# Ledger of designs, part 51: designed miniproteins, single chains, continued (3)

Each design is a single chain, and the fold is of that chain. pLDDT is the mean over its residues in the fold that is shown.

## One batch from the design tools (miniprotein)

Design m9760
Fold by ESMFold2-Fast:
Structure m9760 (fold): chain A 64 residues (1-64)
Amino acid sequence: DIEERVAAVRAFYASLSPREQKALRLIERERDIDEADLRRIAEEAGLSVGTVRRIRRRMEEVSA
């Protein structure tokens, strides 16, 4: 159900810190993300590359 997926995505967004929310928005703008994109997003958001990879994976899980 589209409504359930939207609710899951909203709950995920609400669980994130402001820096993690910034990283998520940057990830959402990219259709195909490579290692260089992950490093750039991490630098812009002030997070580690590992944290950005974790956020991307969680986003993919809730958006499936």
Scores: mean pLDDT 77

Design m9761
Fold by ESMFold2-Fast:
Structure m9761 (fold): chain A 72 residues (1-72)
Amino acid sequence: MKISLPPVETRGVYDAAAGTWRDEPITPEEAKNIIKGLEIALEWDRENGVLTPEDEEAYKKAIEKAKELAKK
């Protein structure tokens, strides 16, 4: 099964006054926390024998994207 990882570059922010959702950029600090979470998830999947080659590639791409956001 392919893992659909959440978007790394934006997050939804609820605007209570307007009653709607907005996409906001993820901050560098948030990106660093996402990297840590993805690395932990990748290690867990590998140790538990559930990591497919497609899922490993998806994790690596998401981590690289998060690292680029963390450099901002």
Scores: mean pLDDT 64

Design m9762
Fold by ESMFold2-Fast:
Structure m9762 (fold): chain A 106 residues (1-106)
Amino acid sequence: SEIRALDARAAAARREFDGLLEEVKKKDPGAGASALLAYDEALARGEELAKVVSPSEALRLAGEEGHARLLRLGDRVPEVQDLLRQAGDHFLEYMTAEGDRLELLA
């Protein structure tokens, strides 16, 4: 049930992130492209960190780095700033839940 709960949390956070990112792309395609790059780099960073720390710690650290990058993209119009902040929060929740899920499956 804990693995199922974490899977559901990760899936919900990912759906929210994807939806917010699509709204960012509609309003600011450049910010959307930069957010996708930050996401891809955070996933790759998590994979590298998992070689030296647990999956939970690796995805938490990579998620925090990705969240910080998304917040730096916020020097835009207020509507895009708010969407990027919300996307970053859901991205960090996704990475944290997925890391914890992988830790329990190890």
Scores: mean pLDDT 81

Design m9763
Fold by ESMFold2-Fast:
Structure m9763 (fold): chain A 96 residues (1-96)
Amino acid sequence: SAEHAAALEAIVAEIRAVRAAYQAGELSREEYHERLAELGRRFVALLATNPEALAVLQEASENSWSAEELIEALGKVDPDTARFFRELAALAKELS
């Protein structure tokens, strides 16, 4: 949905801003981790609105799926959440 997509995009934008602030020395390592944990909690709250996506994530965790397998499976039930994970993977690669 457009609302769900917008909420996920807002979380990605906030993750980018938090990482940029940390790299600029504006956040301590502790503050950086605390802000990422808060963003993780917001993401989990969004997943609670889509039980199909939550079921896929639970199955992936129980069966130790790869990131690629998780993203593919999510894309079939929640393409917005699949895009969110793909954007996070790209961001992690950019900042490594």
Scores: mean pLDDT 77

Design m9764
Fold by ESMFold2-Fast:
Structure m9764 (fold): chain A 77 residues (1-77)
Amino acid sequence: SARVRALVEKLLALLDENADMHTISEQLAALLRELDRDPSLAGVRERLLAALRKAQGESSIEKQKQILKDTLEELLG
């Protein structure tokens, strides 16, 4: 989906710019809502949710952002 791709690319740009976690979380919520509208993307949505749960387990904001970046890059390629 072009909309999903654009949201993933925007999130990667925000992570590269070292945006705050509040801004990143708002854009992640937007991506999750877009994924929820397409049943064929349920597996992608579950993978992103698993990455979010893993990131929340990390005490380091840097490690949280890296987990999200790695997962989002894998979703594009």
Scores: mean pLDDT 84

Design m9765
Fold by ESMFold2-Fast:
Structure m9765 (fold): chain A 70 residues (1-70)
Amino acid sequence: SKVEEITAILVEAGVPEEVARGMAEAAMSLPDLEVAIAFVRWELDELVRAGVISEEQARRALERIAEILR
């Protein structure tokens, strides 16, 4: 499922599994693609600000997730 694929990308980037799954489920619940991408970008930015992941990890994860959401 897309939820499992997005969760795996986030976990590889350093996001804790429960947080990653919650983000993936929330993104997939959004009906608009641009809103879903904006949501993931915002959540990744918050994780970088909190020191959970690096800026490069966030950028790579967002790029891969955007492809899955299309």
Scores: mean pLDDT 87

Design m9766
Fold by ESMFold2-Fast:
Structure m9766 (fold): chain A 98 residues (1-98)
Amino acid sequence: GLEEYIEKLRELIEKVAALDVPEEDKALAVRAIEEALEVLEKLAENPEDEELLREAEETAGLLAIVGGVLKIQGLDELADLVLEAARVVQEAVRYVRA
């Protein structure tokens, strides 16, 4: 169920926190992933909510943009974790729609 994707996002937050990168960039990434986590937790309780599903899709898009910006800045390890979070959210949305 959605719990698998929620746990993956929690693991990604932990991995971001462990990186040796500037605190400001870590904080930005953690916040973005935490926002995605909150949306998926709400969607897990109400998987028929089209508005929450749309919010999850928008959050995945935002994570992809943030990851792309971090990659341009040379923060490759941080960017890869944020882009993985975007993929996890996209897979969760696909799972709900199946």
Scores: mean pLDDT 88

Design m9767
Fold by ESMFold2-Fast:
Structure m9767 (fold): chain A 110 residues (1-110)
Amino acid sequence: KKIPRVIVEQSAEDFRATPLEVRRSLLLGQAGSYRRFAERSPPEVKRLFLEAARLYEQASRSTDDVEILRLQIRVAELEAQASKLLGDQDSQDYYEQMKELYEKRLKELS
């Protein structure tokens, strides 16, 4: 299973240029997706997805790109762990790559 990549695929500049209402809607949409995934998941994976949803909800309330990136790094780690537990190697590899991308962007901002 995959979360829509709209936030990652947008350039940092394009994402910042997006109105706050739209940015919040996108981040809350991601949180909703993780809550739905949690409903269909084993208990050990459910915990990871509920934490990912909470982090996206926190990101939706932030206007700080550095905070948002740090939260996205944590979500990518949780999703990689969940994907590994589910035996989904493609998703694990994808979220490990997303984490590296967010870490690179964070270094560029700091």
Scores: mean pLDDT 75

Design m9768
Fold by ESMFold2-Fast:
Structure m9768 (fold): chain A 104 residues (1-104)
Amino acid sequence: SKFERLEQIIARMEAIAAQLPAELKPLAAEVVERMRLVQEVLEDESMPLHIKGAVVAVEVSGALFLLDVGLARSTDPAAKARLEEMRALVLEYQRIAMELLKEL
């Protein structure tokens, strides 16, 4: 299901976060937390569809901003590659979340 795909993306992001230098781990943890909040909101049957859409937009934008800050601050090519992988995963997560909103 699309919910299983969202959980798989979060698991991959958590695995990447574990491989980051200590100084970038809090930033990566916040990116993961934002994606988990999106998942909780999408699973909430009581939440209006327009609020779900707004939360997806805000939390994805926040996650991308944090990753761009991490990329700008990092001089380690390996850490940059990890952050770029997380950024691509956030964009894939957004794509799946937007498809799921159309089905709700």
Scores: mean pLDDT 89

Design m9769
Fold by ESMFold2-Fast:
Structure m9769 (fold): chain A 61 residues (1-61)
Amino acid sequence: MMSDDQVEALIRYLERELADSSVEEARAAREGLLAMMRKENVPEEHIERIEAALERHIARL
């Protein structure tokens, strides 16, 4: 199970990777990541937290 520190580290990593992405590219990457996390049985609470962070990041692009 991912710790809170690991979730924060992943969010920061994803924000850096998507910093220069278009809105469409960032949305596609988000959808693929969320689908993979659900397939890997990541807790829904962690998935929702990452999704919310990525949506905030995409809104700033």
Scores: mean pLDDT 76

Design m9770
Fold by ESMFold2-Fast:
Structure m9770 (fold): chain A 80 residues (1-80)
Amino acid sequence: TETVESAAKFILEILEKNDIKSLDELLEIIRKEEKDPAKLAIIDKLIALLKKLEKDSKKAVERLKLWSEEELIELLKKAL
């Protein structure tokens, strides 16, 4: 969906523009920059899923940086 694609692109842009070291830092920046509650809800679900899959927040962020936009869209769909 358009919202999922927009959320994925936004996450990747934040990761590229900032030296993000943890999932909590990523969420803080996202909440500051994004005001759409639908996108925020989707992103919150993705971060919760990532925390479940990778307990080391730094490794989770490093993994996110390696994913393509298409791969992140698929993860966001699974988080829904």
Scores: mean pLDDT 75

Design m9771
Fold by ESMFold2-Fast:
Structure m9771 (fold): chain A 137 residues (1-137)
Amino acid sequence: ARLFAAEAFALIVAKKAGLLTDEQYKEELDRLLKRMEEAGITPEKLDAALRAYGAGKPFDKDLVLTALYIYKLEGLIPDFIFEMEVRRITGKSLPEIYEELAQVAREAGHDRVARLLEAYSLALKENISIEEALKKL
């Protein structure tokens, strides 16, 4: 679950940095969603996790975070709701989440994904562009 979240986060960072066209972004997102479904992370499973979380029932933290991220990518939730819920579930800021996901990506051998996530974490912390952050890494 965490590696899929890292790959998904890296896609939005790459799009924000101008490294992907809208068409390339949609193709990569579709491939990611297909791979998640093949791994048993279906829309129904993500919806069930979000419903359990919203009802105060026991929930899988990684599934809820993945569902919130996919909903943000699809434009179904505004950024401030995503940030609030991520902080509520994890007790961590967005920069800290990006750093943890970068570590997961690096440990899995996805060095380019890790670098993009590290750059966005730094950009958020220092209030600079992703391009400026990449130069500092």
Scores: mean pLDDT 76

Design m9772
Fold by ESMFold2-Fast:
Structure m9772 (fold): chain A 80 residues (1-80)
Amino acid sequence: MSLEEKLAKTKSIDELLELASEIASEFVKKSGKTEEVKELVTKFYKEIQKLKDEIKDEKELFAELKKLIEDLFKKLEEVS
């Protein structure tokens, strides 16, 4: 299943975060560039924490998290 299909089926913030963890874990395990992948993943989780603190509207938070996951996937593919 493509990332777009997985994102389209995601209905909650918890499901988005679970998908993000799956993506991050997969790239950390398979990438020969482990340090670069870890830095991208660390930055991603810091941005999630910031968004959760700053955005109180669940609909807005969901949209921003979805965008952040798409950006992370593109960056991880570029370094893999």
Scores: mean pLDDT 77

Design m9773
Fold by ESMFold2-Fast:
Structure m9773 (fold): chain A 97 residues (1-97)
Amino acid sequence: SEEVEELKQKVRELLEELRRETDEERQAELAAEIVELLEELKKMATEEDKPELVELIEEAIGLILDALRRATDKEVILRLIGSLLRLIGLLFDLEHE
């Protein structure tokens, strides 16, 4: 719970930095850091045998990579990732309460 909230908070902060960043090299660095944190969340979901959470995290990673490659609707994609992170958090809380 606490570790998941800490990782989600770090991802939210990096997503906000990525939204404001205009330099492509720094955008790539921020995206790599976000993906690394999402891979940590995916590992936790895998260890808890939660395949639906793993799929949602993989989708979020794919959306970040797609935003960088296509440079298409970056703000919309980042907003969707934020919503996915919120849903992932709610699913963890519901299954442990």
Scores: mean pLDDT 76

Design m9774
Fold by ESMFold2-Fast:
Structure m9774 (fold): chain A 68 residues (1-68)
Amino acid sequence: DLAEALELLASLSPLERKKLEAKNELTELFKEAKVSPEKMKEADKRLNEARSIEEVEKIVEEIKKELA
């Protein structure tokens, strides 16, 4: 259930929560922009490799620029 998932998120580090929020934001953008599955997989990989909240934000910004 989503409610249980949200409770788990509360126990995760701020970095892990930020990555999940970023993935959700990018999923919405990809749906609107009709991007390829390859591009979506690349974005997911980059987010998983991020080591700080700042890095996550930078990756999201770069992807947004690529979609524009």
Scores: mean pLDDT 76

Design m9775
Fold by ESMFold2-Fast:
Order: structure tokens, then sequence, then C-alpha cells
Structure m9775 (fold): chain A 87 residues (1-87)
């Protein structure tokens, strides 16, 4: 989607994401993807209507309704983050 393309470009341009792998995942069922991530994640960091962010090891999983919500997810990047998955 255009949202995923813009989110990926923002993440790749963010100095905090230097050396971080950025992956986009196409899904027809965002609710199902969210439920699966919740089951497998170590921590759910944000769970709102606009933004879902969860962490498993050094990977962040992000489901954002808009770019402003995605920008908030970038604030959760840590020096230990190795991968961001954008749904």
Amino acid sequence: SSLQEEAKRLAEADPRAKGVEIETVSTDDVKRAKEQIKKESDHVLIDSDELFVARKGNTLYVIAKNIEAFKLALELLRPSTKKVVIY
C-alpha cells in the first residue's frame, strides 16, 4: 500500500534505524495479523485504534492506521532493534 511505502521510506531515512532491516507485510486481515503478533510477542508496547506496536526480541511489529501514528512507532526504536516489520 502507499501507506506502507511511505512508512518504509520514513523508517529507512530515520538515523535511529541505521542498520535496521525494514520489512513490509501484505495482509488481507489486519485483525488476524494483530492477534497472531500478540500471541507471539514478548511485549505489547502500544495497542490503540490508530497504532499497534509489539516487540519480539530485537524485532518491532507495527500496524499503523496513518503516517502520524507510524512516526510515533519510530520513537520506540532502541539501539538493540534489528528489524521493523510494517503491516
Scores: mean pLDDT 87

Design m9776
Fold by ESMFold2-Fast:
Structure m9776 (fold): chain A 71 residues (1-71)
Amino acid sequence: SAERRAALESALAVMRGLSAADAKVVARVTLHELLKAGLLSEEEYRALLARIDAATTRDEVLAVVEEMIAA
């Protein structure tokens, strides 16, 4: 959806200027807002949170969000 894409692109722009830890916070908040808006299923939310939590670098966090935009 346009709303999902806009939220992800906005988050990605913010995350590019942050540390890995801060980028994870932005990513988690964005995923939770998408879940609340009905733009993300609970199953997708749990899977994506696991990927964000496993990420050790900012670039790994960004890759998760970029994959969501590409899908």
Scores: mean pLDDT 88

Design m9777
Fold by ESMFold2-Fast:
Order: structure tokens, then C-alpha cells, then sequence
Structure m9777 (fold): chain A 97 residues (1-97)
């Protein structure tokens, strides 16, 4: 069964936020509970700690279940080549369609 592309909006609460600028792209892994998703993430608002994440999930229902859950994003900032680790929560999930 084909995976569903979704857009997740994260609010960062801790981690390497000082190493990020608006528009920076992070390629890595999003961990939500016991699940790990390969992701591409983009910083959309540094002051508010907002990051937009594109992920492939098993269903739209799974994507909705992620809202309000604590997350850990680990990846590489493509602009700087620096490893970054961010913690926060999913505040929104939407299909990419």
C-alpha cells in the first residue's frame, strides 16, 4: 500500500534552534513516540520556532494522530552542513494534495 505525503507543522521548544535561520532546510529523521519518519524540514518562522516538515506516513489518520505529540528532529542543515537536534510538538498535519 502506497505511503501518503503529508505536511506537518512543528513548534520547536528546545534544542539547536540558535543554529537555524528562516528558509534553512534540514534533511533527517523525525521521531514521534516509537515511530521514525525520513523527512525534509524547512524553517518558516525562527522567532516563533515554526518548522514545516514533509513526511511519508502510512495514512492520513496516522498523520492526524501525530498532532499534539512530542517530536524529535535529528538531521543535517543543508546550508551549513551542521548536525542539528530539535525537540518540539506537532501543531498541524495536512495532506500535500
Amino acid sequence: MEKVPVRLLLRVTSGDAEKLEEGDIIIGTLTVGDKKYPVAARVIDKEKGLIEVTALVDSEEEARSLVGKPVRLEGINLKTGTKVTLEGEVIEARPLA
Scores: mean pLDDT 82

Design m9778
Fold by ESMFold2-Fast:
Structure m9778 (fold): chain A 87 residues (1-87)
Amino acid sequence: LVELYEEAIRRVERVLEEMRTASPEEARELARRTFEELIELFRDRDPGLAAMLQRYLDAIDAGMSKENIVAALEATLGTLRDRRAHL
């Protein structure tokens, strides 16, 4: 379980790094793919987290700005770190 959160944390950190140089369209596609992967990863193990991630994915599909996408990824990173610490 800890390994699962560690891998997710590394993935989100890598994506945030890529966001620094991404265009708004690239950022949206990258974030969309990342949230889809995280939802699949946590669906059975942390359904509350998966539900939160689904709301971010829905917001991205509704036209969330790059600034708000970065904020959503930063919030996700914080949540993942917090969840790992309390395992």
Scores: mean pLDDT 86

Design m9779
Fold by ESMFold2-Fast:
Structure m9779 (fold): chain A 80 residues (1-80)
Amino acid sequence: SLRKVLDEAEEFSKKVKEEALKLGASEEQAEKAGRYVRMSLIAKAQGQELMAEFYMQKAVKVLKEAGLEEFAEKVKKKLL
């Protein structure tokens, strides 16, 4: 259901934000990464593959710019 998709996307988004903050990302970087992860998961669930990939790439870019290369790769694998 759409509700379940939104709840799961929000939960995973929150976990990504919290982990990014613990690993030294700024609040702005962590919030952006979480937001893009949420958008990617919602797009994927709606069959919007190009939009899901676009938001995944934005999340990975934000995490890499924060110096979190290994975490960015883990997030990418979970969104594929």
Scores: mean pLDDT 88

Design m9780
Fold by ESMFold2-Fast:
Structure m9780 (fold): chain A 94 residues (1-94)
Amino acid sequence: SEEEKEKLLKAVERVRAEITRMNYDLEKKGIDTTEFTRKVVGELAKAIQAAREGNVDEAIKHLENVKKIVEDNPLLTPEQKERLKKIIDEAIKE
């Protein structure tokens, strides 16, 4: 439904906003976020497009890919990874 599409789009935008905030924190610490940002933005763009098309399963798949990119990033602390994964999981449940 259109209401479900709008809720999913808002959830994806929330994930994007939190990753943007994390990148600001990492950049303050002198960590190069360029490759991490490229990978994340690519998957978020696919999730947003799938959400707009009403393809909830595809949007969730791309959010799960963002979660995997977070897990596979050696520059993030375990605490930062858990925080980001929790935000992504909360978005998927919405």
Scores: mean pLDDT 75

Design m9781
Fold by ESMFold2-Fast:
Structure m9781 (fold): chain A 76 residues (1-76)
Amino acid sequence: AALAELAEIDARFRALAPAIRAHPEVRAVAEETLGRILAAGRAAEAAGLSEEEIAALLVPIAREGLARLEAAVAAA
């Protein structure tokens, strides 16, 4: 389910917190990703989507953001 997938992505994101705190460039990627998730979530809530529908919309955005963040950590 989309909510469970978001929870898994969130856990992986949290595991990167030490690298995000240590490297400004990694932090910038994290902030960009979180901004995109927040903007999409707000738009979906304004459109009256359910929690599950919002989660399904956010999964691909969060997965792409996590991949970019993991790449930034590897490059730091």
Scores: mean pLDDT 84

Design m9782
Fold by ESMFold2-Fast:
Structure m9782 (fold): chain A 71 residues (1-71)
Amino acid sequence: PSIPDDVVKFIKRMRDMVINGMRSTQTDKQQRDFYQNMKDLGISDSVINMMLTDVTTRQSVQDIDKIIKKK
């Protein structure tokens, strides 16, 4: 199922903040908080896992965009 555009834009802004020097993923607590926030938005575990991978390995950002766009 498709994710609403507003949620996708919010997620992209969060990733951009991380990429631009927001080090929100350096600790286990920050990763857990991110996961919980995404769950609260109604995002599926598979998408959240891809986003966490994106945050820890920024090179996958484009792959995350493709997955979100397909769903």
Scores: mean pLDDT 57

Design m9783
Fold by ESMFold2-Fast:
Structure m9783 (fold): chain A 81 residues (1-81)
Amino acid sequence: KAAELREEASKLDSEEEMSDEELYEVAYAVAVELGRKLAAERGVEEALRALRRLAEEARAQGATVVAEAVEEAARELEAAA
């Protein structure tokens, strides 16, 4: 547990170099790409369910910036449908 906490602290130090704005942009771009691919393979409704599930999981883990980016990508996909 102590070794795991040290490893997580090292990852957090690495993530401190990325701003919330940069994290949002990266998460949004990834979510948009994933949503488009899923919509092409499984349909828009299935893609929207997958993205919204990812957003809820991110929120549950405290990653609110990522959750907001994924939800924005889901809204864009729904509007384009």
Scores: mean pLDDT 73

Design m9784
Fold by ESMFold2-Fast:
Parts: C-alpha cells; structure tokens; sequence
Structure m9784 (fold): chain A 55 residues (1-55)
C-alpha cells in the first residue's frame, strides 16, 4: 500500500507541475515551447527545466 500511495503522490505532483508550467507558458504566449519541452523530456520536472532554458 505504501508503494501505491507513493505512486499516486508522484502522479499528482507531476500533473500539478505540468499544469503550472503550461499555465505560465500560455500566459506568456509560449505554449509551443512548452509542448516541445514535454515531447523531449521524460518527466514533468525535466520538461519544466527544458522549457525554462528555452524561454
């Protein structure tokens, strides 16, 4: 059960980070850079880093 709880927490955190980064990108008119970062990155954390380097 601890493993399942950890997986759910990680998925919730990942969704929250994607949502936060996407909203900032949309606000700045850089949704295309965000979408490119998501395609190239294996995780939400890496996508956020890649997007911030591209901005």
Amino acid sequence: SDYLDDVRRRLDDERALYDKTKKEADKLGKTDLFNKAVKEAPSAEEADKLYKKAV
Scores: mean pLDDT 80

Design m9785
Fold by ESMFold2-Fast:
Structure m9785 (fold): chain A 89 residues (1-89)
Amino acid sequence: SQRVEELIKFLEEKKEKMKEAAKKGDINEAVNYTTAAIVEALDTTKDKKVEEIAEEGGKKIQAAKTAEEVEEYGLETIEKLEEEAKKLS
């Protein structure tokens, strides 16, 4: 599916931008990139496993108190979203 291929590229781009923001200590920007990845994955796939990853990842990111935690939880969440998207392509 072209839409799923575009989603995978979007997730990869947001993952790299999230990592850069976290390394600069921009917690809010890193959270925003992770949230954008979650929203796009949910809207594109409407898949139950994607919803479960989004719920767990969203809770972890919102609870994170440091740039290191945001990078760790953001990376885990986006990579899980990428793996589920690849299964749907």
Scores: mean pLDDT 87

Design m9786
Fold by ESMFold2-Fast:
Structure m9786 (fold): chain A 96 residues (1-96)
Amino acid sequence: SMRDRIIRQIRGYFGFIIGSIRRMRRQGLISDSEYSRLMGRVRRTRRQVDRFIRQGDYDRARQITIDTIRWMSDVFRPVDPDMSQRLDDMRDRLTS
């Protein structure tokens, strides 16, 4: 269903974001301090999104995901513009 597709898409986006942060840390593009800060925020927002999905509050889950992607796009823009563009595309798919 469209709802199941959106849920899989949101969870996939968090997986992509977490993987991207870990790769950038390994490549030396972000500091250990930045890595800890970024991962802390992503883990908190992922738990909130998962909770809202379980409660059937897909609008809140979508909004938190959009806000997280927007924030990550801003963080990655000076470090990896291609990654920032990909995140902007993901945000647009959730707002459509």
Scores: mean pLDDT 84

Design m9787
Fold by ESMFold2-Fast:
Structure m9787 (fold): chain A 72 residues (1-72)
Amino acid sequence: MNPTEEELREAVDDLTKRAEEAIKKGDLYSASLEIGNLLGVADLAESLGYTEVAEYARKEVDKLYELLKEAK
């Protein structure tokens, strides 16, 4: 079964929090993996027509890349 829009929205929130925690701890490898997972959720959401969730995920990725650059 395809995930619901709500389920993908919750996945974006969870992955974003994990990535932020990894960045705060200096675990840049784990942060990069969680960002990759967010991109996967964005692609899945787009393929299912959940455009708002896909855009939300990509905005969170952009924010995390900004934080990751500051952590280097």
Scores: mean pLDDT 83

Design m9788
Fold by ESMFold2-Fast:
Formats: sequence, C-alpha cells, structure tokens
Structure m9788 (fold): chain A 136 residues (1-136)
Amino acid sequence: EAKVNAYEAIATYSDNTDVVRKAVEKLFSFLKHKSALVRLNALNALIDAATKNPKSAGYIASLLFKKENFDVIKDLILNDVSPFVRASAAELLGAVTPFIFDEDLKKEAKKVLKNALKDKSASVRKAAKIALATIG
C-alpha cells in the first residue's frame, strides 16, 4: 500500500530521530495487517531502513525485542501463511539482532531462526541460514 512506501522513505532517509521513530512504529503496526502483501511490504520496508540507516536499525532492534513485538515477529517467521512473509521476517530478525548486545535476547532470536531451518519452503530455510550467519 502507498502508506507503507511513505513510511519506508522516512525510516530509510530521514535524519530526524522523532520522525524516524514514528515511521518505524507505523511500519510495525502493519505487521499485524490482514493482508499478507501489506505485511510483506512492511517487513521489506523495515529491512531497507535497517540496512540503509543505522539510526533506524538501532531503533527497529530496540522495538522488535519488546515482548509483544518479538512475539509478532516469531509468529510471522514460524506460522505466517505466506512463505514470502516468513522469509522476510527471518531476514529482518537477522539484520537487526547484531544491534542488540543482550546475549539472552540474541539466544532467543537464534532459537527462532533455528526452528525456521525446518520450514517446508526452501526460500524460508535459506533466509534463516543467511540470518543465522549474519548474527554470528
């Protein structure tokens, strides 16, 4: 949806911390959307922001590892009906986990990705392998 693209541009290119924070929070709200395409677009937007804007990466990591958001990401990786959503959710977790220095949270992220290695989709298994390699 066009709204996802607007928040993606803000999270990726803005140097204004408050504006980036609001855009990231809005992208996280789209992860619960009924449309798999909207969830996929929001995941790809968060990946783009995390890889191109280090300020967004730190904030995405901090927000993702809050219990309620981590449960959403875990559900998307392990249970989403779309293999594209499962693969992109695994990629997002891999991209932002290096910005967390809490070893227990890092172990939880690795456990989720290790479970994704058993996914029925080869693309999801590949995304999980790359994510685990990215985390170390």
Scores: mean pLDDT 87

Design m9789
Fold by ESMFold2-Fast:
Structure m9789 (fold): chain A 95 residues (1-95)
Amino acid sequence: MSPIQQLILENTNITGVVWDTVLYRMPFEEAKERVIESIERAIKVLEEMNAPKEVIEKLRELLEKVREAKTSDELVDVALEAGYFLTQIVKELEK
């Protein structure tokens, strides 16, 4: 899988978790774990691509916010921010 395809997959995973959380199909603890795993995999891909440090730092900041989330609403807000940020990264990489 290409690095760009992996980032798209992780963004798709995060989006799916957000929808399942909002629709009460996924418990908070499971949703939180899945978002953490997807952001960690996205960070690894970006590090292997030698992405700018600012990009990696922003995702690490978002990862910490996910770890600190105590409610489904807080988790959804941070996950949506992470998904939007990954979408912007993918658009820049496809230029």
Scores: mean pLDDT 85

Design m9790
Fold by ESMFold2-Fast:
Structure m9790 (fold): chain A 58 residues (1-58)
Amino acid sequence: GPDPLLTAAFRQLARREAAEARAAGKPLPSLEQFVAGARSFSAPDSVAREVWAEVSAE
């Protein structure tokens, strides 16, 4: 299964990237960009979708 430390690291970096984009008045990263990021951390696509939905609801 996915490494819980790498999954946590992806979640933290993805949330930070979304917060930085929002602070800069830029569009949030796309779902596809989050999926690519999750894959580079060996995190499942479901985690990318979960975090993207979370940050997009703000």
Scores: mean pLDDT 83

Design m9791
Fold by ESMFold2-Fast:
Structure m9791 (fold): chain A 91 residues (1-91)
Amino acid sequence: SSARRKQIEEMRKKLEEALRRAREASRAGEEVEEELEFELDGTRERLRIRASPEGLELELEVEGPRGGGRARQRVTADGRVEEEFESELLE
């Protein structure tokens, strides 16, 4: 549907803008924290982006009728990447 397409496009734009701001802040030696929340077809997605002089931290949490999951990624100022994924299927 047109409403669903618009929602997906808005989510993409917000994500891209938040990531851009976070990278710029980290590079400038500043701290920022942003949270984005989206809901589509009963599934709730929450993305937290934290930027600091030490790097970026991203946390994605998904919660829906058929399960949920959480993913974390950290990118240090030195370019090191650390990832953690957790997935849970609800009964």
Scores: mean pLDDT 73

Design m9792
Fold by ESMFold2-Fast:
Structure m9792 (fold): chain A 73 residues (1-73)
Amino acid sequence: MKKLPKQKARVTIKTPGIKATIDGIIEEGEVTEDKLKLKISPISADGESAVYEIEINGKVEEFKVEVLAEVVE
């Protein structure tokens, strides 16, 4: 399994019928051949905190992570 590091990124996910692009901080990410699991905090969330949990079972047509900035604390 490949784990994604915490990073500020633009994430593009495409499956048949759905295309989503999210700018945010990747809190947790795990990618396998047949599964994508991702937790992302959007950069411009209204309110306290929003975390998108994305779980796709099966092949994703496109999964792209563009690093905007490394989160170094």
Scores: mean pLDDT 66

Design m9793
Fold by ESMFold2-Fast:
Structure m9793 (fold): chain A 75 residues (1-75)
Amino acid sequence: SIEEWIERYMEELEPELEEYKKKNNLSDKEVEGLKEQVKAVLKLLAATTGKLPSLEEAKEVFLSYAENRLKLKKE
Protein backbone atom coordinates (compact mmCIF):
# COMPACT_ATOMS: atom_id res chain seq x y z
CA SER A 1 0.00 0.00 0.00
CA ILE A 2 1.01 3.64 -0.35
CA GLU A 3 1.02 4.01 3.45
CA GLU A 4 3.47 1.11 3.87
CA TRP A 5 5.66 2.53 1.09
CA ILE A 6 5.69 6.03 2.63
CA GLU A 7 6.56 4.57 6.05
CA ARG A 8 9.43 2.57 4.53
CA TYR A 9 10.69 5.57 2.58
CA MET A 10 10.58 7.85 5.63
CA GLU A 11 12.55 5.26 7.61
CA GLU A 12 15.19 5.24 4.84
CA LEU A 13 15.25 9.05 4.88
CA GLU A 14 15.55 9.34 8.70
CA PRO A 15 19.41 9.57 8.79
CA GLU A 16 19.35 12.28 6.11
CA LEU A 17 16.67 14.22 8.01
CA GLU A 18 18.73 14.04 11.24
CA GLU A 19 21.88 15.20 9.41
CA TYR A 20 19.91 17.96 7.69
CA LYS A 21 18.48 19.13 11.02
CA LYS A 22 21.93 19.21 12.64
CA LYS A 23 23.70 20.92 9.72
CA ASN A 24 21.05 23.59 9.16
CA ASN A 25 20.08 24.18 12.80
CA LEU A 26 16.41 23.38 12.20
CA SER A 27 13.88 23.27 15.03
CA ASP A 28 11.77 20.19 15.82
CA LYS A 29 8.74 22.06 14.45
CA GLU A 30 10.51 22.79 11.14
CA VAL A 31 11.54 19.14 10.71
CA GLU A 32 7.99 18.02 11.56
CA GLY A 33 6.61 20.42 8.94
CA LEU A 34 9.06 19.16 6.34
CA LYS A 35 8.09 15.52 7.05
CA GLU A 36 4.38 16.39 6.77
CA GLN A 37 4.93 18.20 3.45
CA VAL A 38 6.88 15.29 1.95
CA LYS A 39 4.30 12.71 3.09
CA ALA A 40 1.41 14.82 1.75
CA VAL A 41 3.02 15.26 -1.69
CA LEU A 42 3.90 11.56 -1.95
CA LYS A 43 0.28 10.61 -1.12
CA LEU A 44 -1.00 13.10 -3.69
CA LEU A 45 1.33 11.73 -6.39
CA ALA A 46 0.22 8.16 -5.68
CA ALA A 47 -3.48 9.16 -5.73
CA THR A 48 -3.07 11.14 -8.97
CA THR A 49 -1.04 8.52 -10.89
CA GLY A 50 -2.48 5.36 -9.32
CA LYS A 51 1.12 4.17 -8.79
CA LEU A 52 3.74 4.40 -6.05
CA PRO A 53 6.28 7.17 -6.71
CA SER A 54 9.83 6.04 -7.44
CA LEU A 55 12.54 6.62 -4.84
CA GLU A 56 14.06 9.15 -7.25
CA GLU A 57 10.78 11.10 -7.46
CA ALA A 58 10.37 10.96 -3.67
CA LYS A 59 13.93 12.21 -3.14
CA GLU A 60 13.35 15.06 -5.61
CA VAL A 61 10.25 16.10 -3.63
CA PHE A 62 12.23 16.03 -0.38
CA LEU A 63 15.11 18.08 -1.83
CA SER A 64 12.73 20.66 -3.29
CA TYR A 65 10.92 21.22 0.00
CA ALA A 66 14.15 21.12 2.01
CA GLU A 67 15.72 23.77 -0.24
CA ASN A 68 12.65 26.02 0.11
CA ARG A 69 12.78 25.59 3.89
CA LEU A 70 16.47 26.57 3.99
CA LYS A 71 15.88 29.54 1.68
CA LEU A 72 13.22 30.90 4.06
CA LYS A 73 15.69 30.56 6.97
CA LYS A 74 18.63 32.14 5.11
CA GLU A 75 19.28 35.76 6.12
Scores: mean pLDDT 72

